Designed miniproteins, single chains, continued (4). Designs and how they scored, part 83

Each design is a single chain, and the fold is of that chain. pLDDT is the mean over its residues in the fold that is shown.

## One batch from the design tools (miniprotein)

Design m14880
Fold by ESMFold2-Fast:
Structure m14880 (fold): chain A 79 residues (1-79)
Amino acid sequence: SAAAERAAASLRENVARDPTDITAWEMLGAVLAEQGRLDEAIAAYERAIEVARRVLPPEERERTVARLQANIARLRAQQ
């Protein structure tokens, strides 16, 4: 949809300006997955994981990485 395309464009602008915004990477992955762009969605989630591993404290990091890995596994099962 045009709304999903605008959301993806806005989120790409957000992560271009602040590549450490885990929430923006995760939201971008979700929007791309809804559009059926599974490889791009997985790449966005993988970038969110890399950021989380660098910037989050251990407890939050483990929970965030697990959630993102579960999203990736779900999308890979659809391929």
Scores: mean pLDDT 89

Design m14881
Fold by ESMFold2-Fast:
Structure m14881 (fold): chain A 65 residues (1-65)
Amino acid sequence: GLISLWEAAEAVVRLLNEGLISEAAAAAVITAALERGPMTAEELREIMRAAGASDEAADRVLALL
């Protein structure tokens, strides 16, 4: 659901901002979360932005989905 996807996006954005995870690994985590609750790319982008991602970082991760 939305909560699990939000938690995944928040954790991924935090790790990405700290340089602890690659964009490919971030995309893999988001893809796994999407299997439980499908969302549009626009909805994912807004969740990632709310979690503290830049627009550029969000777009790069979304391009790998």
Scores: mean pLDDT 75

Design m14882
Fold by ESMFold2-Fast:
Structure m14882 (fold): chain A 58 residues (1-58)
Amino acid sequence: DLLTQISLAAAETFQENKDKPVEEVKKAVIERLTSIPGVDKETAERVANVVAKTLEDK
């Protein structure tokens, strides 16, 4: 299931980079997700934005 692969990859990348600046975390998530066949840049950016908001309390 593509959605499961995206969710797992995003979560793993977030956990590895959670102590970095949000911009770096966002870029890492985008790069990881776009390496998955069937994931376009727009989808990767949307997921990265959700992950980034988790790091930003405000």
Scores: mean pLDDT 76

Design m14883
Fold by ESMFold2-Fast:
Structure m14883 (fold): chain A 55 residues (1-55)
Amino acid sequence: SAMKELLKKRIEFAKKTTKDNLKAQAEAGLLSEDQVEAQLKALDENKPIPMLPPE
């Protein structure tokens, strides 16, 4: 249980940081809104982010 609690905290922290980074990248024009939305949805569902090559 302690290991699961630490994992949950790490995932929550990583999701928050990743969401902030994704928003920054979208604002810089590095990611499309669709790509950001798909990755944010995957993070919210605790699923692995689909690695879509930009081209």
Scores: mean pLDDT 69

Design m14884
Fold by ESMFold2-Fast:
Parts: structure tokens; C-alpha cells; sequence
Structure m14884 (fold): chain A 78 residues (1-78)
């Protein structure tokens, strides 16, 4: 539903902000990676739901956010 999409998007954004706070606080890499992976998962779920609802633009936006976070995760793992 559209309500579920809004809720998933809100949760994903909130979790991404928490991840940024962890990075600023100098949290251990393992903790940051765990949080980043959870954010990626939520953005991917939101993108899939948006696509099912016919909202291709919102789906593309959430996929882009997930891809950006994958680059962050890979940089930390390198």
C-alpha cells in the first residue's frame, strides 16, 4: 500500500541518519557496516514496493540511495 511505502521510506531515511551519526561519533567499522547493510535492505524493500505500486520514480530514487550506501559499505570493507 502507499501507506506502507511511506512508512518504509521514513524508516530507511531515519536509519541512514543514525548511520551518519555513528560515522561522526567514530563508531567501530563493524557497527557502521551492520547499520549500512540494514539501510540498504530497507531502501531495496521500499524500491520494490514502489515499483509494485507503479511509482517508478520513487523506486529509482530508493535504488539510487541503496547503491550509494553499497559504495560506502565497500569503502569501509576495503
Amino acid sequence: SEEELRELGRRAVALERETAALLEAGAPPEEVIRQVEESIRLYREAAELALRLGDEQTAADFEAQAENLELVRDAILA
Scores: mean pLDDT 82

Design m14885
Fold by ESMFold2-Fast:
Structure m14885 (fold): chain A 90 residues (1-90)
Amino acid sequence: SETERLLEKAKEKILEAIRRIKEEHPELETVAKLIEEAIKKLPSLSLDDQLETLRQIAETILELAKKEKDEELKKKAEEALELVKEAEKT
């Protein structure tokens, strides 16, 4: 479905953001690991709960990017959030 396609793209963008956090912000490794664990648990959730979880994760990464003043991380988080919002409309 279109919703599932957009959800998978959002997940991929979040994983790219997590990779950047681990490489550029090693002090945030614990947060990155918690997000990775949440993503691993997504397949056990309903589609609506998966979208809500990914939205919360993308918003959390966006706030971290703002605090760290990391424009590349901010862009990845914004792209993930847009994909989740598009999936919510389908």
Scores: mean pLDDT 86

Design m14886
Fold by ESMFold2-Fast:
Structure m14886 (fold): chain A 91 residues (1-91)
Amino acid sequence: TEKYLKLFGVSQEDLNKLIEAYNKLFGTNWSQEELLRAISLAMTREEQLELGERINKANEEELKELAKEVHEAIERSDPARVIPEAVERAL
C-alpha cells in the first residue's frame, strides 16, 4: 500500500477518503490495497498519476466524482478480471 501511495503521489489520508466515498457510493467494502490494485489494473500509469494529483486537490464533492470515474474505469477494463486480480494481489 505505502509503495503504491508513493507512486501515485497521494497521501494515505486522501486515499482513505476516496475509498470511503467509493464504498459508500457503490455499496462495496474494498480495502485500500484492493482499490489500489484495481486502479493499477484498470488505469494506465499516466491516468494513475493524473488521478493522484486530482485526489490531492479534491474536496468531498470532488472525491465523490473521482470515485465515479474510478468505478467507470474498472467497469470498462473488465470487472470480472480486474476485481479478482486486485483481491488476490492484496492478500
Scores: mean pLDDT 72

Design m14887
Fold by ESMFold2-Fast:
Structure m14887 (fold): chain A 65 residues (1-65)
Amino acid sequence: SPEEAVFASAVYILGVASDLIESVEVKGDEVTVRFKEESEESRALAAGLEALAKDKGMKLTVEYL
């Protein structure tokens, strides 16, 4: 859906702008966010992104380096 494409684009932009995120990969309806490290801040951001992804019908995979 258009909302899924907007969500994926927004997460990609956040990945470029955020010091917490190492990389973002988009494959179809799945977005993979790789955080530089596992911290309280990165877990909180991941939880928020997972909740938004679920509400938009997107699949989100979170990885910590």
Scores: mean pLDDT 78

Design m14888
Fold by ESMFold2-Fast:
Structure m14888 (fold): chain A 100 residues (1-100)
Amino acid sequence: SRDTRMQQMTMYQGVVNRFQQVRVDSTQRGDSDSQRLADQVVQQTQQGIQMVRDNSPQSSIQQLSQQVVSQVRQLKGRSDPQSQVRLDDSVQLFNDVRSM
């Protein structure tokens, strides 16, 4: 439905906003690994927004969300335990998209 699509886009925009902030903070701290991760997550999530707008299959949107979660888990799990909250939010986004 239109409401479902608006909810998916709102969730993805929230992820973009979160990782744009991670990029800014990481740049100020000289954390190149987190900056690169944030850039990748932003780019892939923006692709997800476009897929929702284009009425792409839910399976494709779910696959992209899973790939983003896997990348966040792989890179963030190494450096900051408190960044786990952001990982949990990203996993929740994946589950929410899958449940729609």
Scores: mean pLDDT 69

Design m14889
Fold by ESMFold2-Fast:
Structure m14889 (fold): chain A 109 residues (1-109)
Amino acid sequence: SELSDEEFLSLIQQLSKTTDVAQALSILQKLSNGAPTLSPDTVISNFLDIETSIAVQVLKEAVLGNKDGIDELNKAEAELAQALLQHHGDSLPAFLVKELEKMIKAGNT
């Protein structure tokens, strides 16, 4: 499915505000599906917000002792990273490519 830059920003904001892992997973899936239609500049400008939002969700699940929630979040992050790398890898700075590669490895263990 297509995703506009504005819809992408809305989903990132929703991800940062959610406290529900199932909702976070749903948002991450929408971001992954929308990755092909995003501008590389939009990906670069918002990557820290995405990474931070996911890290906060993982931390919340860790505090709750919810390993299944952590595993699902890591998988969803890896799927998003794979989609971003597949469609934008040649346009992203090398440090972001390396971070996306790390996310893919973490989600596939």
Scores: mean pLDDT 81

Design m14890
Fold by ESMFold2-Fast:
Structure m14890 (fold): chain A 71 residues (1-71)
Amino acid sequence: MKLSKEAVDRAIEVLREGAGPEAAELFREMVEKSGYTLEGFAQAATEVARRLGPKGREAASRALDVAIEEN
């Protein structure tokens, strides 16, 4: 399933607020490379959580919730 650009943009905003601009940019790059698929979004969220630890996991969880609500 493809995610809307609005859902992705909202998720990136949540990640920027929770984990900082570098985490948000990494997430954006991974989602764009996957063509805005839900699978790519989940992989990007997992990678952010892996690299940033507890703070990354919390931000990724919040971003995933926002993306699901927007679609």
Scores: mean pLDDT 76

Design m14891
Fold by ESMFold2-Fast:
Structure m14891 (fold): chain A 60 residues (1-60)
Amino acid sequence: SREEIRRLVMESAEHGALALHYAVKYLLTGDERYKELADEHLERSNALDAEARALAAAAK
């Protein structure tokens, strides 16, 4: 549905923002835990974006 695609896009954007937030913390602190968190959120952002694109393609 359009609502599901919109939800996935919004969640992808939220995870992208969190990835950037933790990447900045990693650059400032050198703490590898922030790198792990940034990578996890980036992976989730990319997965949600891929799901949204697949649903959009199937709906057209």
Scores: mean pLDDT 88

Design m14892
Fold by ESMFold2-Fast:
Structure m14892 (fold): chain A 91 residues (1-91)
Amino acid sequence: SLIEEGKKYFKEGDYEKAIKLLEEALKEAEASDDPYKNGVIIEAKLNLGKVYKAMGDTKKALEYEVEAGVILLEAAVKGEDLDKIEEAGKA
């Protein structure tokens, strides 16, 4: 997956390629009508936050972390099926 490839490039220190792959994953998820897209969006935003933090861009890191947190809180408020969310994260 684009997220797994982005995480590999992040571990290798190729932050520019990691960002490109994670931003592509985010764009695909946001454009999708997939009922599980919020999980992918959260994961992509959290990993983008990690890359920007490693690069010293604390402002962008915080922006992505806050955006991911908002989506997670909205899912919690709507009474999302936590078992399905947990299984999707493990699959």
Scores: mean pLDDT 79

Design m14893
Fold by ESMFold2-Fast:
Structure m14893 (fold): chain A 66 residues (1-66)
Amino acid sequence: AATAELARALTRAVHEVLNAEGSKEDLQKRLEELAAEIGRRFGVDVRAEVIEYNGELIPVVSARAA
């Protein structure tokens, strides 16, 4: 199902950034690259942001119909 594949792709992007080492800027750029790829592949608008919470860098992604 397209929805399940989209969810899996978003989950993989989050996991990739969580397991990556780098600055907030480097992780943000990587997450944006992954979001752009997913957006093109599934025809959706993907928003991606790395936030800092209690000293941890947390990738946040969301998708909506384009």
Scores: mean pLDDT 82

Design m14894
Fold by ESMFold2-Fast:
Structure m14894 (fold): chain A 92 residues (1-92)
Amino acid sequence: EESKIQAFIEEAQKAIAELKEIKEKEMTEENKEKVLEILEKVKEEAKKIGAEEFVYLLDRAIEALKKETDPKEIKKRIDDIIDEIEKLIKQL
């Protein structure tokens, strides 16, 4: 259990760093797909630690992000997701 929480924190911190880097770039379909891949990995690690409410929130955010075509709104959604990941890390 402790090892799963540590694995989540490490993956989540890496994800935050990668998301911040991608957000500073032009939001192309390729960069959007990279964001979605990163978020799916965070979701899978969150499932392993039983963070059910966070998994539900992240799943809904991923689905909303898939449907969003406005680069400005995509970046805003990424910021909101980063904030939620950081909040969860602080609670662990």
Scores: mean pLDDT 86

Design m14895
Fold by ESMFold2-Fast:
Structure m14895 (fold): chain A 74 residues (1-74)
Amino acid sequence: MKPSSEDIARIIGRLIEYSVVRGLSLDDAYVEVAKENLDNLGILKALMSDPRARKVLEEASKTDPKVKEALDKV
């Protein structure tokens, strides 16, 4: 299914928490959001619909088995 506006808003909130509050790079924030949402297909599909997030997660999946698991579910 297409990602909902609610899923996109939740992703933005989590990216702000990881990047602004916790000091991670935006690329690292995408990886952490994907890893905490392995059972949330709506969030994972919303991430993969963004070209930047998709590129970051595809690269991270080469070394992180949880990121690979997230991508395999989408």
Scores: mean pLDDT 80

Design m14896
Fold by ESMFold2-Fast:
Structure m14896 (fold): chain A 78 residues (1-78)
Amino acid sequence: EVEKYKPVLDKIDLERLRIAFAFADEDGSGRITKEQARIVLASLGIHLSDEELDIFDEDGDGYIDVRKVLEIADAYEK
């Protein structure tokens, strides 16, 4: 559906997401799987393709840094 304004991640949304990741990531690795990142981004209303998500995987480990996920969300909602 079409909307007038774009969804923008406010500091509150980013902090909430960060807290959620910190709660799940007890190991403190700060990394999640691409599948988890896809689910999180989809929850924010971001339609990301598998290929696009793979491109954002800078580590090449098959994981995406939590901060990277936040950057992706922010970039797509800009």
Scores: mean pLDDT 62

Design m14897
Fold by ESMFold2-Fast:
Structure m14897 (fold): chain A 84 residues (1-84)
Amino acid sequence: MEEASFEKKTTINGAEIEIKLKVRREGKTLSITIEAKAKGTIDGQEIDESFTVSGSLESDLSAEEFVERAEEAFKEGEAELRAK
């Protein structure tokens, strides 16, 4: 069974952000699980939030290729948050 994962932990404006991504390929579908946690203070607001999102999609991407693309998207999101 084909699977890939990555984990990213960073600090943005005093908030600790942790993201875990797991991707599994089964036939023509990719099963994706994203766990995200944010803890700290952003713009004077105390934040202590976590969420898990799961889904499946048809894709010709390998699990590794999907993780690579998702990692790029997270880097873009991090840059956008730092710019605000």
Scores: mean pLDDT 75

Design m14898
Fold by ESMFold2-Fast:
Structure m14898 (fold): chain A 78 residues (1-78)
Amino acid sequence: MEVGEYARRRALERGLPEEVARKLGELAELAGLSKEEVDELVDELVRHRDTVSDEELAEGLEKAIEALKKAKANPELL
């Protein structure tokens, strides 16, 4: 299973919304995260869900995705 699919499934199992799960999957594939790193990130998102909206979580993940896309375009920034 690709890490993105693992991340999406793991997020859904922990009760995160479909949109958040989808964005986490995209982030995991772009960043090349391990399953352990995915589990840690899912735990962080679940913890933050008590203090921020699902929309804010999705926005945070989108910003991370865009930052990684920019970093991959300029490897020297990594």
Scores: mean pLDDT 78

Design m14899
Fold by ESMFold2-Fast:
Structure m14899 (fold): chain A 96 residues (1-96)
Amino acid sequence: MEAIEAALASRAVPDTRENVARAVGLALRVIGEVLDLYLQGKADDELIEEVSELVTLLVRHMAVDALEELAERIEKAKNKQELEDVIAAFRADLEA
């Protein structure tokens, strides 16, 4: 957790009105994508909690480009295994 927070801080953009609006818009996009997967039976409650924690950290650290990467990766996931793999790979990329 602390290593991820340090990595996100290095990717932070200034909290200008434009960047805050972009971060909120991307967070809503991730929520919509995860909701679609959940309604298709391709996500469970544990995976929803994990995505919620990631999105919260990304927004708090103004890691807008990382939020955009997460949204794009989730959109490409077609089943639960692919979604789990995307989240694991995204976390690993943040720690690297």
Scores: mean pLDDT 77

Design m14900
Fold by ESMFold2-Fast:
Structure m14900 (fold): chain A 70 residues (1-70)
Amino acid sequence: EVPSEEQWRDYFLTLSRTQLEQVLATLQERRDYLERQVAADPDDEGARRLLETVQGMIDVLNEVLSELRS
């Protein structure tokens, strides 16, 4: 099964803040690469789907980091 946002959130909660920031940096770099690919070929369904997946992971990770900061 594909991991849900809830499963990703649970996993991220096991990581330290430093590890979460490192993962975020890696995902942001991957997102930027995929954004350039989608801009070059908007009809690439595979690239669009990967970009959506990576963006979703970034959003969940940012929520976890924000909650830990409170």
Scores: mean pLDDT 79

Design m14901
Fold by ESMFold2-Fast:
Order: structure tokens, then C-alpha cells, then sequence
Structure m14901 (fold): chain A 81 residues (1-81)
């Protein structure tokens, strides 16, 4: 039981770290004008579709998807004129 709990927590951390890196990279590119808000939303939507097709019972995938979903939600509001 101990090892399984540690593995789950490690997976959650890895998912949060992956999602955080993607979010921060997208925000940096948006700030630099390297990508548009529309392009950023497309990148996030494609990654979320990939995660949903894999295994959402994996805590790492769930954690990553959660962070990506927050940024995508914000970008969709910004894309409203």
C-alpha cells in the first residue's frame, strides 16, 4: 500500500510539472508574440485530446489535463471580441 501511494503522488507531481511547463512555455510565447491566442488554444486542445485518448485514470494525465484546461478556459474568454 505504501509504494502504491508514493507512485500515485509521484505521477500527480509529474503530471503537474508537465502541465506547468506547457502552460509557462505557451504564456512566454504569447508574451513574446511568437504565437497568437488562437494558436495557443489549438495547442492546448490537441494536447487535451491526446490525454483524453490515453488513460484518464492515470493521475499524471488527470493533473496535466487540469492545468491545461484552466489556461484553455482563460484563452477562450480572451478570444471573445
Amino acid sequence: MEKKKEEVLKQIKEGLERGSKIVLEILEKLKAGEISEEEAAEILEKRLEELNKEDMSNPANGAEAGLLGILLGVLKVILEK
Scores: mean pLDDT 78

Design m14902
Fold by ESMFold2-Fast:
Structure m14902 (fold): chain A 80 residues (1-80)
Amino acid sequence: MKELEELFEKYLEEVKKLSPAKAAGYALRGIGALFELSLKNPELAAEIEKKVEELLKKNPSFYGRSGAYAAAGEYAEKLL
């Protein structure tokens, strides 16, 4: 899951440069990818969600949430 942490740092920097609406768009796309993964591999999707919760506890902001779900989405897309 270190790759997910690296993706989170990358996306957090990206979403901070965006308007709130655009940052929300990143999160929504990530949530969609996680939902698709949950249909194929629910155990793996649950592991990713647990890691997202850990990242959100350390980064409890709108941009922290947007970055975490964007990162989780890209990670999930590689597994689809």
Scores: mean pLDDT 83

Design m14903
Fold by ESMFold2-Fast:
Structure m14903 (fold): chain A 61 residues (1-61)
Amino acid sequence: SRELLERERAIAATVPADEPMPMSEETRRVALEIGNALRKLGDAIDESLRTGKAPEVAKLE
């Protein structure tokens, strides 16, 4: 829709024209932690499907 295109243009206007800003070390660290949590969740789901038992997903937090 026109509203969506207008919103995308507004977001693009906030990005520098020269080059994208590099990811900060803090952002990179948080992204890695999220990735690790998702992998553990995936492993827990796979184990549940294989054994027919619910894993302790509470430990992921």
Scores: mean pLDDT 64

Design m14904
Fold by ESMFold2-Fast:
Structure m14904 (fold): chain A 71 residues (1-71)
Amino acid sequence: PLAEAERRGEEARRLLQQAARRYLETKHGRVYPTDEEAARAVLEIFNGLKSLDEQAALSQELAAEVRRLRA
Protein backbone atom coordinates (compact mmCIF):
# COMPACT_ATOMS: atom_id res chain seq x y z
CA PRO A 1 0.00 0.00 0.00
CA LEU A 2 0.97 3.65 -0.49
CA ALA A 3 1.43 4.29 3.24
CA GLU A 4 4.01 1.48 3.48
CA ALA A 5 5.88 2.82 0.45
CA GLU A 6 5.93 6.31 2.01
CA ARG A 7 7.13 4.90 5.35
CA ARG A 8 9.92 2.97 3.60
CA GLY A 9 10.89 6.09 1.67
CA GLU A 10 11.05 8.18 4.84
CA GLU A 11 13.14 5.52 6.61
CA ALA A 12 15.54 5.31 3.65
CA ARG A 13 15.85 9.10 3.51
CA ARG A 14 16.57 9.26 7.25
CA LEU A 15 19.23 6.52 7.02
CA LEU A 16 20.92 8.24 4.07
CA GLN A 17 20.96 11.57 5.93
CA GLN A 18 22.45 9.90 9.03
CA ALA A 19 25.00 8.07 6.84
CA ALA A 20 26.00 11.39 5.24
CA ARG A 21 26.55 12.97 8.66
CA ARG A 22 28.65 10.04 9.90
CA TYR A 23 30.65 9.94 6.66
CA LEU A 24 31.59 13.62 6.97
CA GLU A 25 32.44 13.26 10.67
CA THR A 26 34.59 10.13 10.24
CA LYS A 27 36.26 10.79 6.86
CA HIS A 28 36.51 14.59 6.76
CA GLY A 29 36.34 15.58 10.44
CA ARG A 30 33.40 17.87 9.66
CA VAL A 31 30.57 18.02 12.22
CA TYR A 32 27.14 19.25 11.15
CA PRO A 33 24.33 20.19 13.57
CA THR A 34 21.66 18.36 11.52
CA ASP A 35 21.51 15.30 9.28
CA GLU A 36 19.87 17.46 6.60
CA GLU A 37 22.81 19.89 6.44
CA ALA A 38 25.26 16.98 6.27
CA ALA A 39 23.23 15.40 3.44
CA ARG A 40 23.34 18.67 1.49
CA ALA A 41 27.13 18.91 2.00
CA VAL A 42 27.60 15.34 0.71
CA LEU A 43 25.42 16.12 -2.32
CA GLU A 44 27.58 19.16 -3.10
CA ILE A 45 30.73 16.99 -2.85
CA PHE A 46 29.13 14.37 -5.12
CA ASN A 47 28.14 16.99 -7.72
CA GLY A 48 31.70 18.37 -7.64
CA LEU A 49 33.25 15.00 -8.50
CA LYS A 50 34.29 14.82 -12.16
CA SER A 51 34.85 11.07 -12.57
CA LEU A 52 32.31 8.26 -12.49
CA ASP A 53 34.77 6.21 -10.41
CA GLU A 54 34.94 8.93 -7.73
CA GLN A 55 31.13 9.16 -7.64
CA ALA A 56 30.89 5.36 -7.35
CA ALA A 57 33.45 5.35 -4.51
CA LEU A 58 31.48 7.97 -2.55
CA SER A 59 28.25 6.00 -3.11
CA GLN A 60 29.96 2.86 -1.78
CA GLU A 61 31.19 4.70 1.34
CA LEU A 62 27.67 6.01 2.01
CA ALA A 63 26.27 2.50 1.53
CA ALA A 64 28.81 1.20 4.08
CA GLU A 65 27.67 3.83 6.61
CA VAL A 66 24.04 2.82 6.02
CA ARG A 67 25.01 -0.81 6.69
CA ARG A 68 26.73 0.24 9.94
CA LEU A 69 23.61 2.16 11.03
CA ARG A 70 21.43 -0.90 10.32
CA ALA A 71 23.72 -3.29 12.21
Scores: mean pLDDT 77

Design m14905
Fold by ESMFold2-Fast:
Structure m14905 (fold): chain A 82 residues (1-82)
Amino acid sequence: SLLEELENEIEQLKEVLEEYKKDPDNVITLTVLGILLGALDFLIKLAEEKRSEFSEEEQKRLEELIKEAKELIEEAKELLKK
């Protein structure tokens, strides 16, 4: 489901961000981080567009996941800027 895909991408991004913090010069980690950021941005947009198709409980979970994802993306952008 879209909710499970969002949860999985958020978890993967968290793990790769921690790897990036340990070795910022690792080109493979940096590449994977970029891919995950793009995938998560796409999933957020898709989730926002499809919000009305979810139950009220699923919409609450979706809002929590979107918030967490956006916060994580901003953290990643801040780290990559420096």
Scores: mean pLDDT 84

Design m14906
Fold by ESMFold2-Fast:
Structure m14906 (fold): chain A 94 residues (1-94)
Amino acid sequence: SKLDEIEKALEELKERMIEARRAGASPEEIRALGLEGIEKIAKEFNLSESLVELMKMMVEILAREAPSLSDEEFERAVENALRTLKEEIRKELE
C-alpha cells in the first residue's frame, strides 16, 4: 500500500541517519541528509505541505540535539520521531 511504501522509505532514512551519526557525521551533515530524504519522500508520495513541514521540523530538532546525545540516545530519538510521523501519516492517508 502507499502507507507501507512511505513507512519503508522513512525506515530507510532512519537507518541512513543512524549510520551517518555512527560514521561521525556533523550536525550539519545529518541535517542535510534528513532534509534531502524528506524532500525525496514528499515528492514521491505527494505529501501535504503541513506534513512535510512537520517532518522537516523533526529533522532540524534531531540534528540540533545530536551533539548532546549518545549514540543510543540518538537512535532512540530518531525511532521516537519516526513513531510520531507514522501516526501523523496514517491520520492523513487513512
Scores: mean pLDDT 86

Design m14907
Fold by ESMFold2-Fast:
Structure m14907 (fold): chain A 73 residues (1-73)
Amino acid sequence: NELIEKGRQYADLAKEYTQLLSKEGQDNANGFLDGLVKNMEKSKSEEERKKWLEGLQKAYDSAKAAADAVLSK
């Protein structure tokens, strides 16, 4: 399923950005992101999968923005 694959990609990228920010926070972030992917995999409809994908995309956008703010100084 293409939406699930895209969701996994957003989760992986968000995990990578959170690792740049804080190793101590990474386990909690990974658990949260894995939970979103698992809920998306359990979704019975495209509308439900899209809602979880939007959540994963927002997590990715937030992690990237936070990393950019730290790395840009």
Scores: mean pLDDT 76

Design m14908
Fold by ESMFold2-Fast:
Structure m14908 (fold): chain A 75 residues (1-75)
Amino acid sequence: TRLEPPVLSEEEKEELIDKAIEESPPEVAALLEELRKRGLSLEITAGALELMTKEKLPLDEAIERARERIAELKE
């Protein structure tokens, strides 16, 4: 039973991002590709995307806010 926190390999993370890009509208897909180019983790990428779409934050601010939220989850 997979009750552990999701531990994804780099390949699995790339596959998830690729699928998200394919399944997203072109506007959202472009944002995901930009976040991926920054070398961000999947969790930061997802958080930054939500902040950009809901709060309309600039890319750099969305990344920093997503990092803060991830830091709270890890410690």
Scores: mean pLDDT 70

Design m14909
Fold by ESMFold2-Fast:
Structure m14909 (fold): chain A 55 residues (1-55)
Amino acid sequence: ATATLPLPDGTYFILDENGNILEVVEAKKGEEIELPEPGTYYLANGKERVKVEAT
């Protein structure tokens, strides 16, 4: 499953729907991020947090 990064280029924590850290990724704005299952995730750094749906 994948979701597109809507935030600026950078390093982000991938969090599950419960706020558990799954992994850390470096990604560019508009890049497709690979996720283990379809569903709700959060992408977060020290300044920003966004909810994404993986399809």
Scores: mean pLDDT 83

Design m14910
Fold by ESMFold2-Fast:
Formats: sequence, structure tokens, C-alpha cells
Structure m14910 (fold): chain A 98 residues (1-98)
Amino acid sequence: MDRFLEEMDRALDELRRLGAPPELVALAEEMVRLAREATKEKDVLSAIGTLLRIIGLGLDLERLARASGDPRLFEAARRLYRAGVEVAMEALRRSVPP
């Protein structure tokens, strides 16, 4: 889990360094916030809810990154989204009883 959170932080830093539009940075920051909240979820329904919210944000993030026309922004956004999904999936796995 920590490895994916570190990847998200690096991807967000890369988006800021590349001068991504404020709207793209705001969506990326919200995705990082949701992923960190996912690590605190203890029940399956809350974990599923957070995963679905990350997927929804990921669609908006991809749309804005594509609209930028900069493949570097798209690549950084894609890495952020993939890492966010992995954090949410790990949180979901930890929510399932043995």
C-alpha cells in the first residue's frame, strides 16, 4: 500500500512540475486524498464506495489530461490513477474477513 501512495505523490509532484492546468491538479489532489482515506476504511461497503469514487475521478482526470495535448501530463495522470486504484483495491482486500 505505501509503495502505491508514494507513486501517487510522485505522479502528483510531476503534474505540478510540468505546469498542469489547475483543474487537473485539483482532481489529482482529490484522488490522493481519497486514496489516503481508503487506507482508513474498515468495512467492505465503505471500501467499495471509495474505489468507485476514485474510478469516477479517474475518468475526469483522463479527459482533462487528453485535452491538454501533452503526452507527459497524460502519462503522469495515468500513473496516478493506476496507483490510486491499487491503494483502493488493497484497502478492499484488507476489509474482507479471512
Scores: mean pLDDT 82

Design m14911
Fold by ESMFold2-Fast:
Structure m14911 (fold): chain A 75 residues (1-75)
Amino acid sequence: MEELIEELREHARKVGSEEDADLAAEYFRQAYEKLGEEVAQRIAESAKRLLDAGHDAETVANAVRAALKHYELEK
């Protein structure tokens, strides 16, 4: 979890979008606190796939936010 957040921040620093990286990190923290480790890890795996595919930090932050809302409805 923390390692993926750090990878996001490092990626954003290279692209110049620290604000989007911080936003993604905040959504990951909320997922971990509200939904627990297992769900947060699934969200993190999806985010890592987006990064590996070459998507920017803003796209990843939006995907994490959407997943967080989806899992909140699931419990």
Scores: mean pLDDT 71

Design m14912
Fold by ESMFold2-Fast:
Structure m14912 (fold): chain A 82 residues (1-82)
Amino acid sequence: KELIRKAVELLVKGHLEFVRERASQIPDPDISDAMILMAEGVNNVTLSREEVSEEGLRESIRNMEKVKPEVAKEAKELLEKS
């Protein structure tokens, strides 16, 4: 349970970092800010969940591998140890 929670936190942080990096390249500050706020909202909902589906977590790891493979690897190792 603790290792699964750490994997979720790692994936959430990696996702937000990626969104912030992409948002910084958007010339319209209102659109950039909206994109970051939407990502923060989704991440807060994810972090507030008491139960996380193992299948859903594995899917998130596969998606993260396309964006930040180092984060996906760490999250996968945490899941495999849980």
Scores: mean pLDDT 75

Design m14913
Fold by ESMFold2-Fast:
Structure m14913 (fold): chain A 72 residues (1-72)
Amino acid sequence: ALQDYLEQLIAVFAAESPEDAKPASVYIKALEEVYGLALTEAQRQEAEEYLKQLVQAGQLLQTQEGKYYRPS
């Protein structure tokens, strides 16, 4: 599932500091490139929403600019 691929990507690819944090678009592009996926606009929006859910779950952190990074 899209969510499972995104969780796997975050575990190995996500920035580990607020200074290196990346916008959702960079993670979504990496998801497409790493797993060979051609995402629709709707699927890209679903991935962005899931990143927000990972922040609520404490698996990701978000900067004031809305960029994402992994807790140290």
Scores: mean pLDDT 81

Design m14914
Fold by ESMFold2-Fast:
Structure m14914 (fold): chain A 81 residues (1-81)
Amino acid sequence: SAAELEAKVEEAVAKFQPLLRKHGLDDPVSRAALREIIRTELLANPEYFLSNLDAIVNMSTAEAAAKALGILGGLRDVRAR
């Protein structure tokens, strides 16, 4: 359901919080952009995203780090002026 999707989005955003702070992306615009990226990922491949979420936020594997950097790059692009 939409409510279940939204709950998963908010849980994933919360898990990204330390990574956002580390990269100076802990602001309302970046968090809104992150929600959109996470929603897109959960709609495309929820099993992959959820099973790898902790690895992504900790950048603990090469694939997870590449995914995290891609997400952070997307956030920076949205904030570009």
Scores: mean pLDDT 85

Design m14915
Fold by ESMFold2-Fast:
Structure m14915 (fold): chain A 93 residues (1-93)
Amino acid sequence: SESRTILGEVTPEGTTVTFDAKKGETVHFQVSGANVDLEVEVIAPSGTILESRTVPAGGFGSFSFTAPEDGTYTIRFKAPEKSTYLLSVTISS
């Protein structure tokens, strides 16, 4: 089991956060603290988009998936203008 919290900045150009997971691990992450609507994509090591959702301004987004493969996963954030965000990720067997 691994947990981390990231305070970041998002721009219209996009920002990425990467993490490693093993096939069959459960990934749970939460996004909050943005002043603008956040577009959130979860991208597998293969480049397949596993999830795509909008977290509304001042809102909270909760995401969970089972890793389909070993490797480096990407969470991509996009916003219409600069904002901060808070990301908490937990990976468990």
Scores: mean pLDDT 86

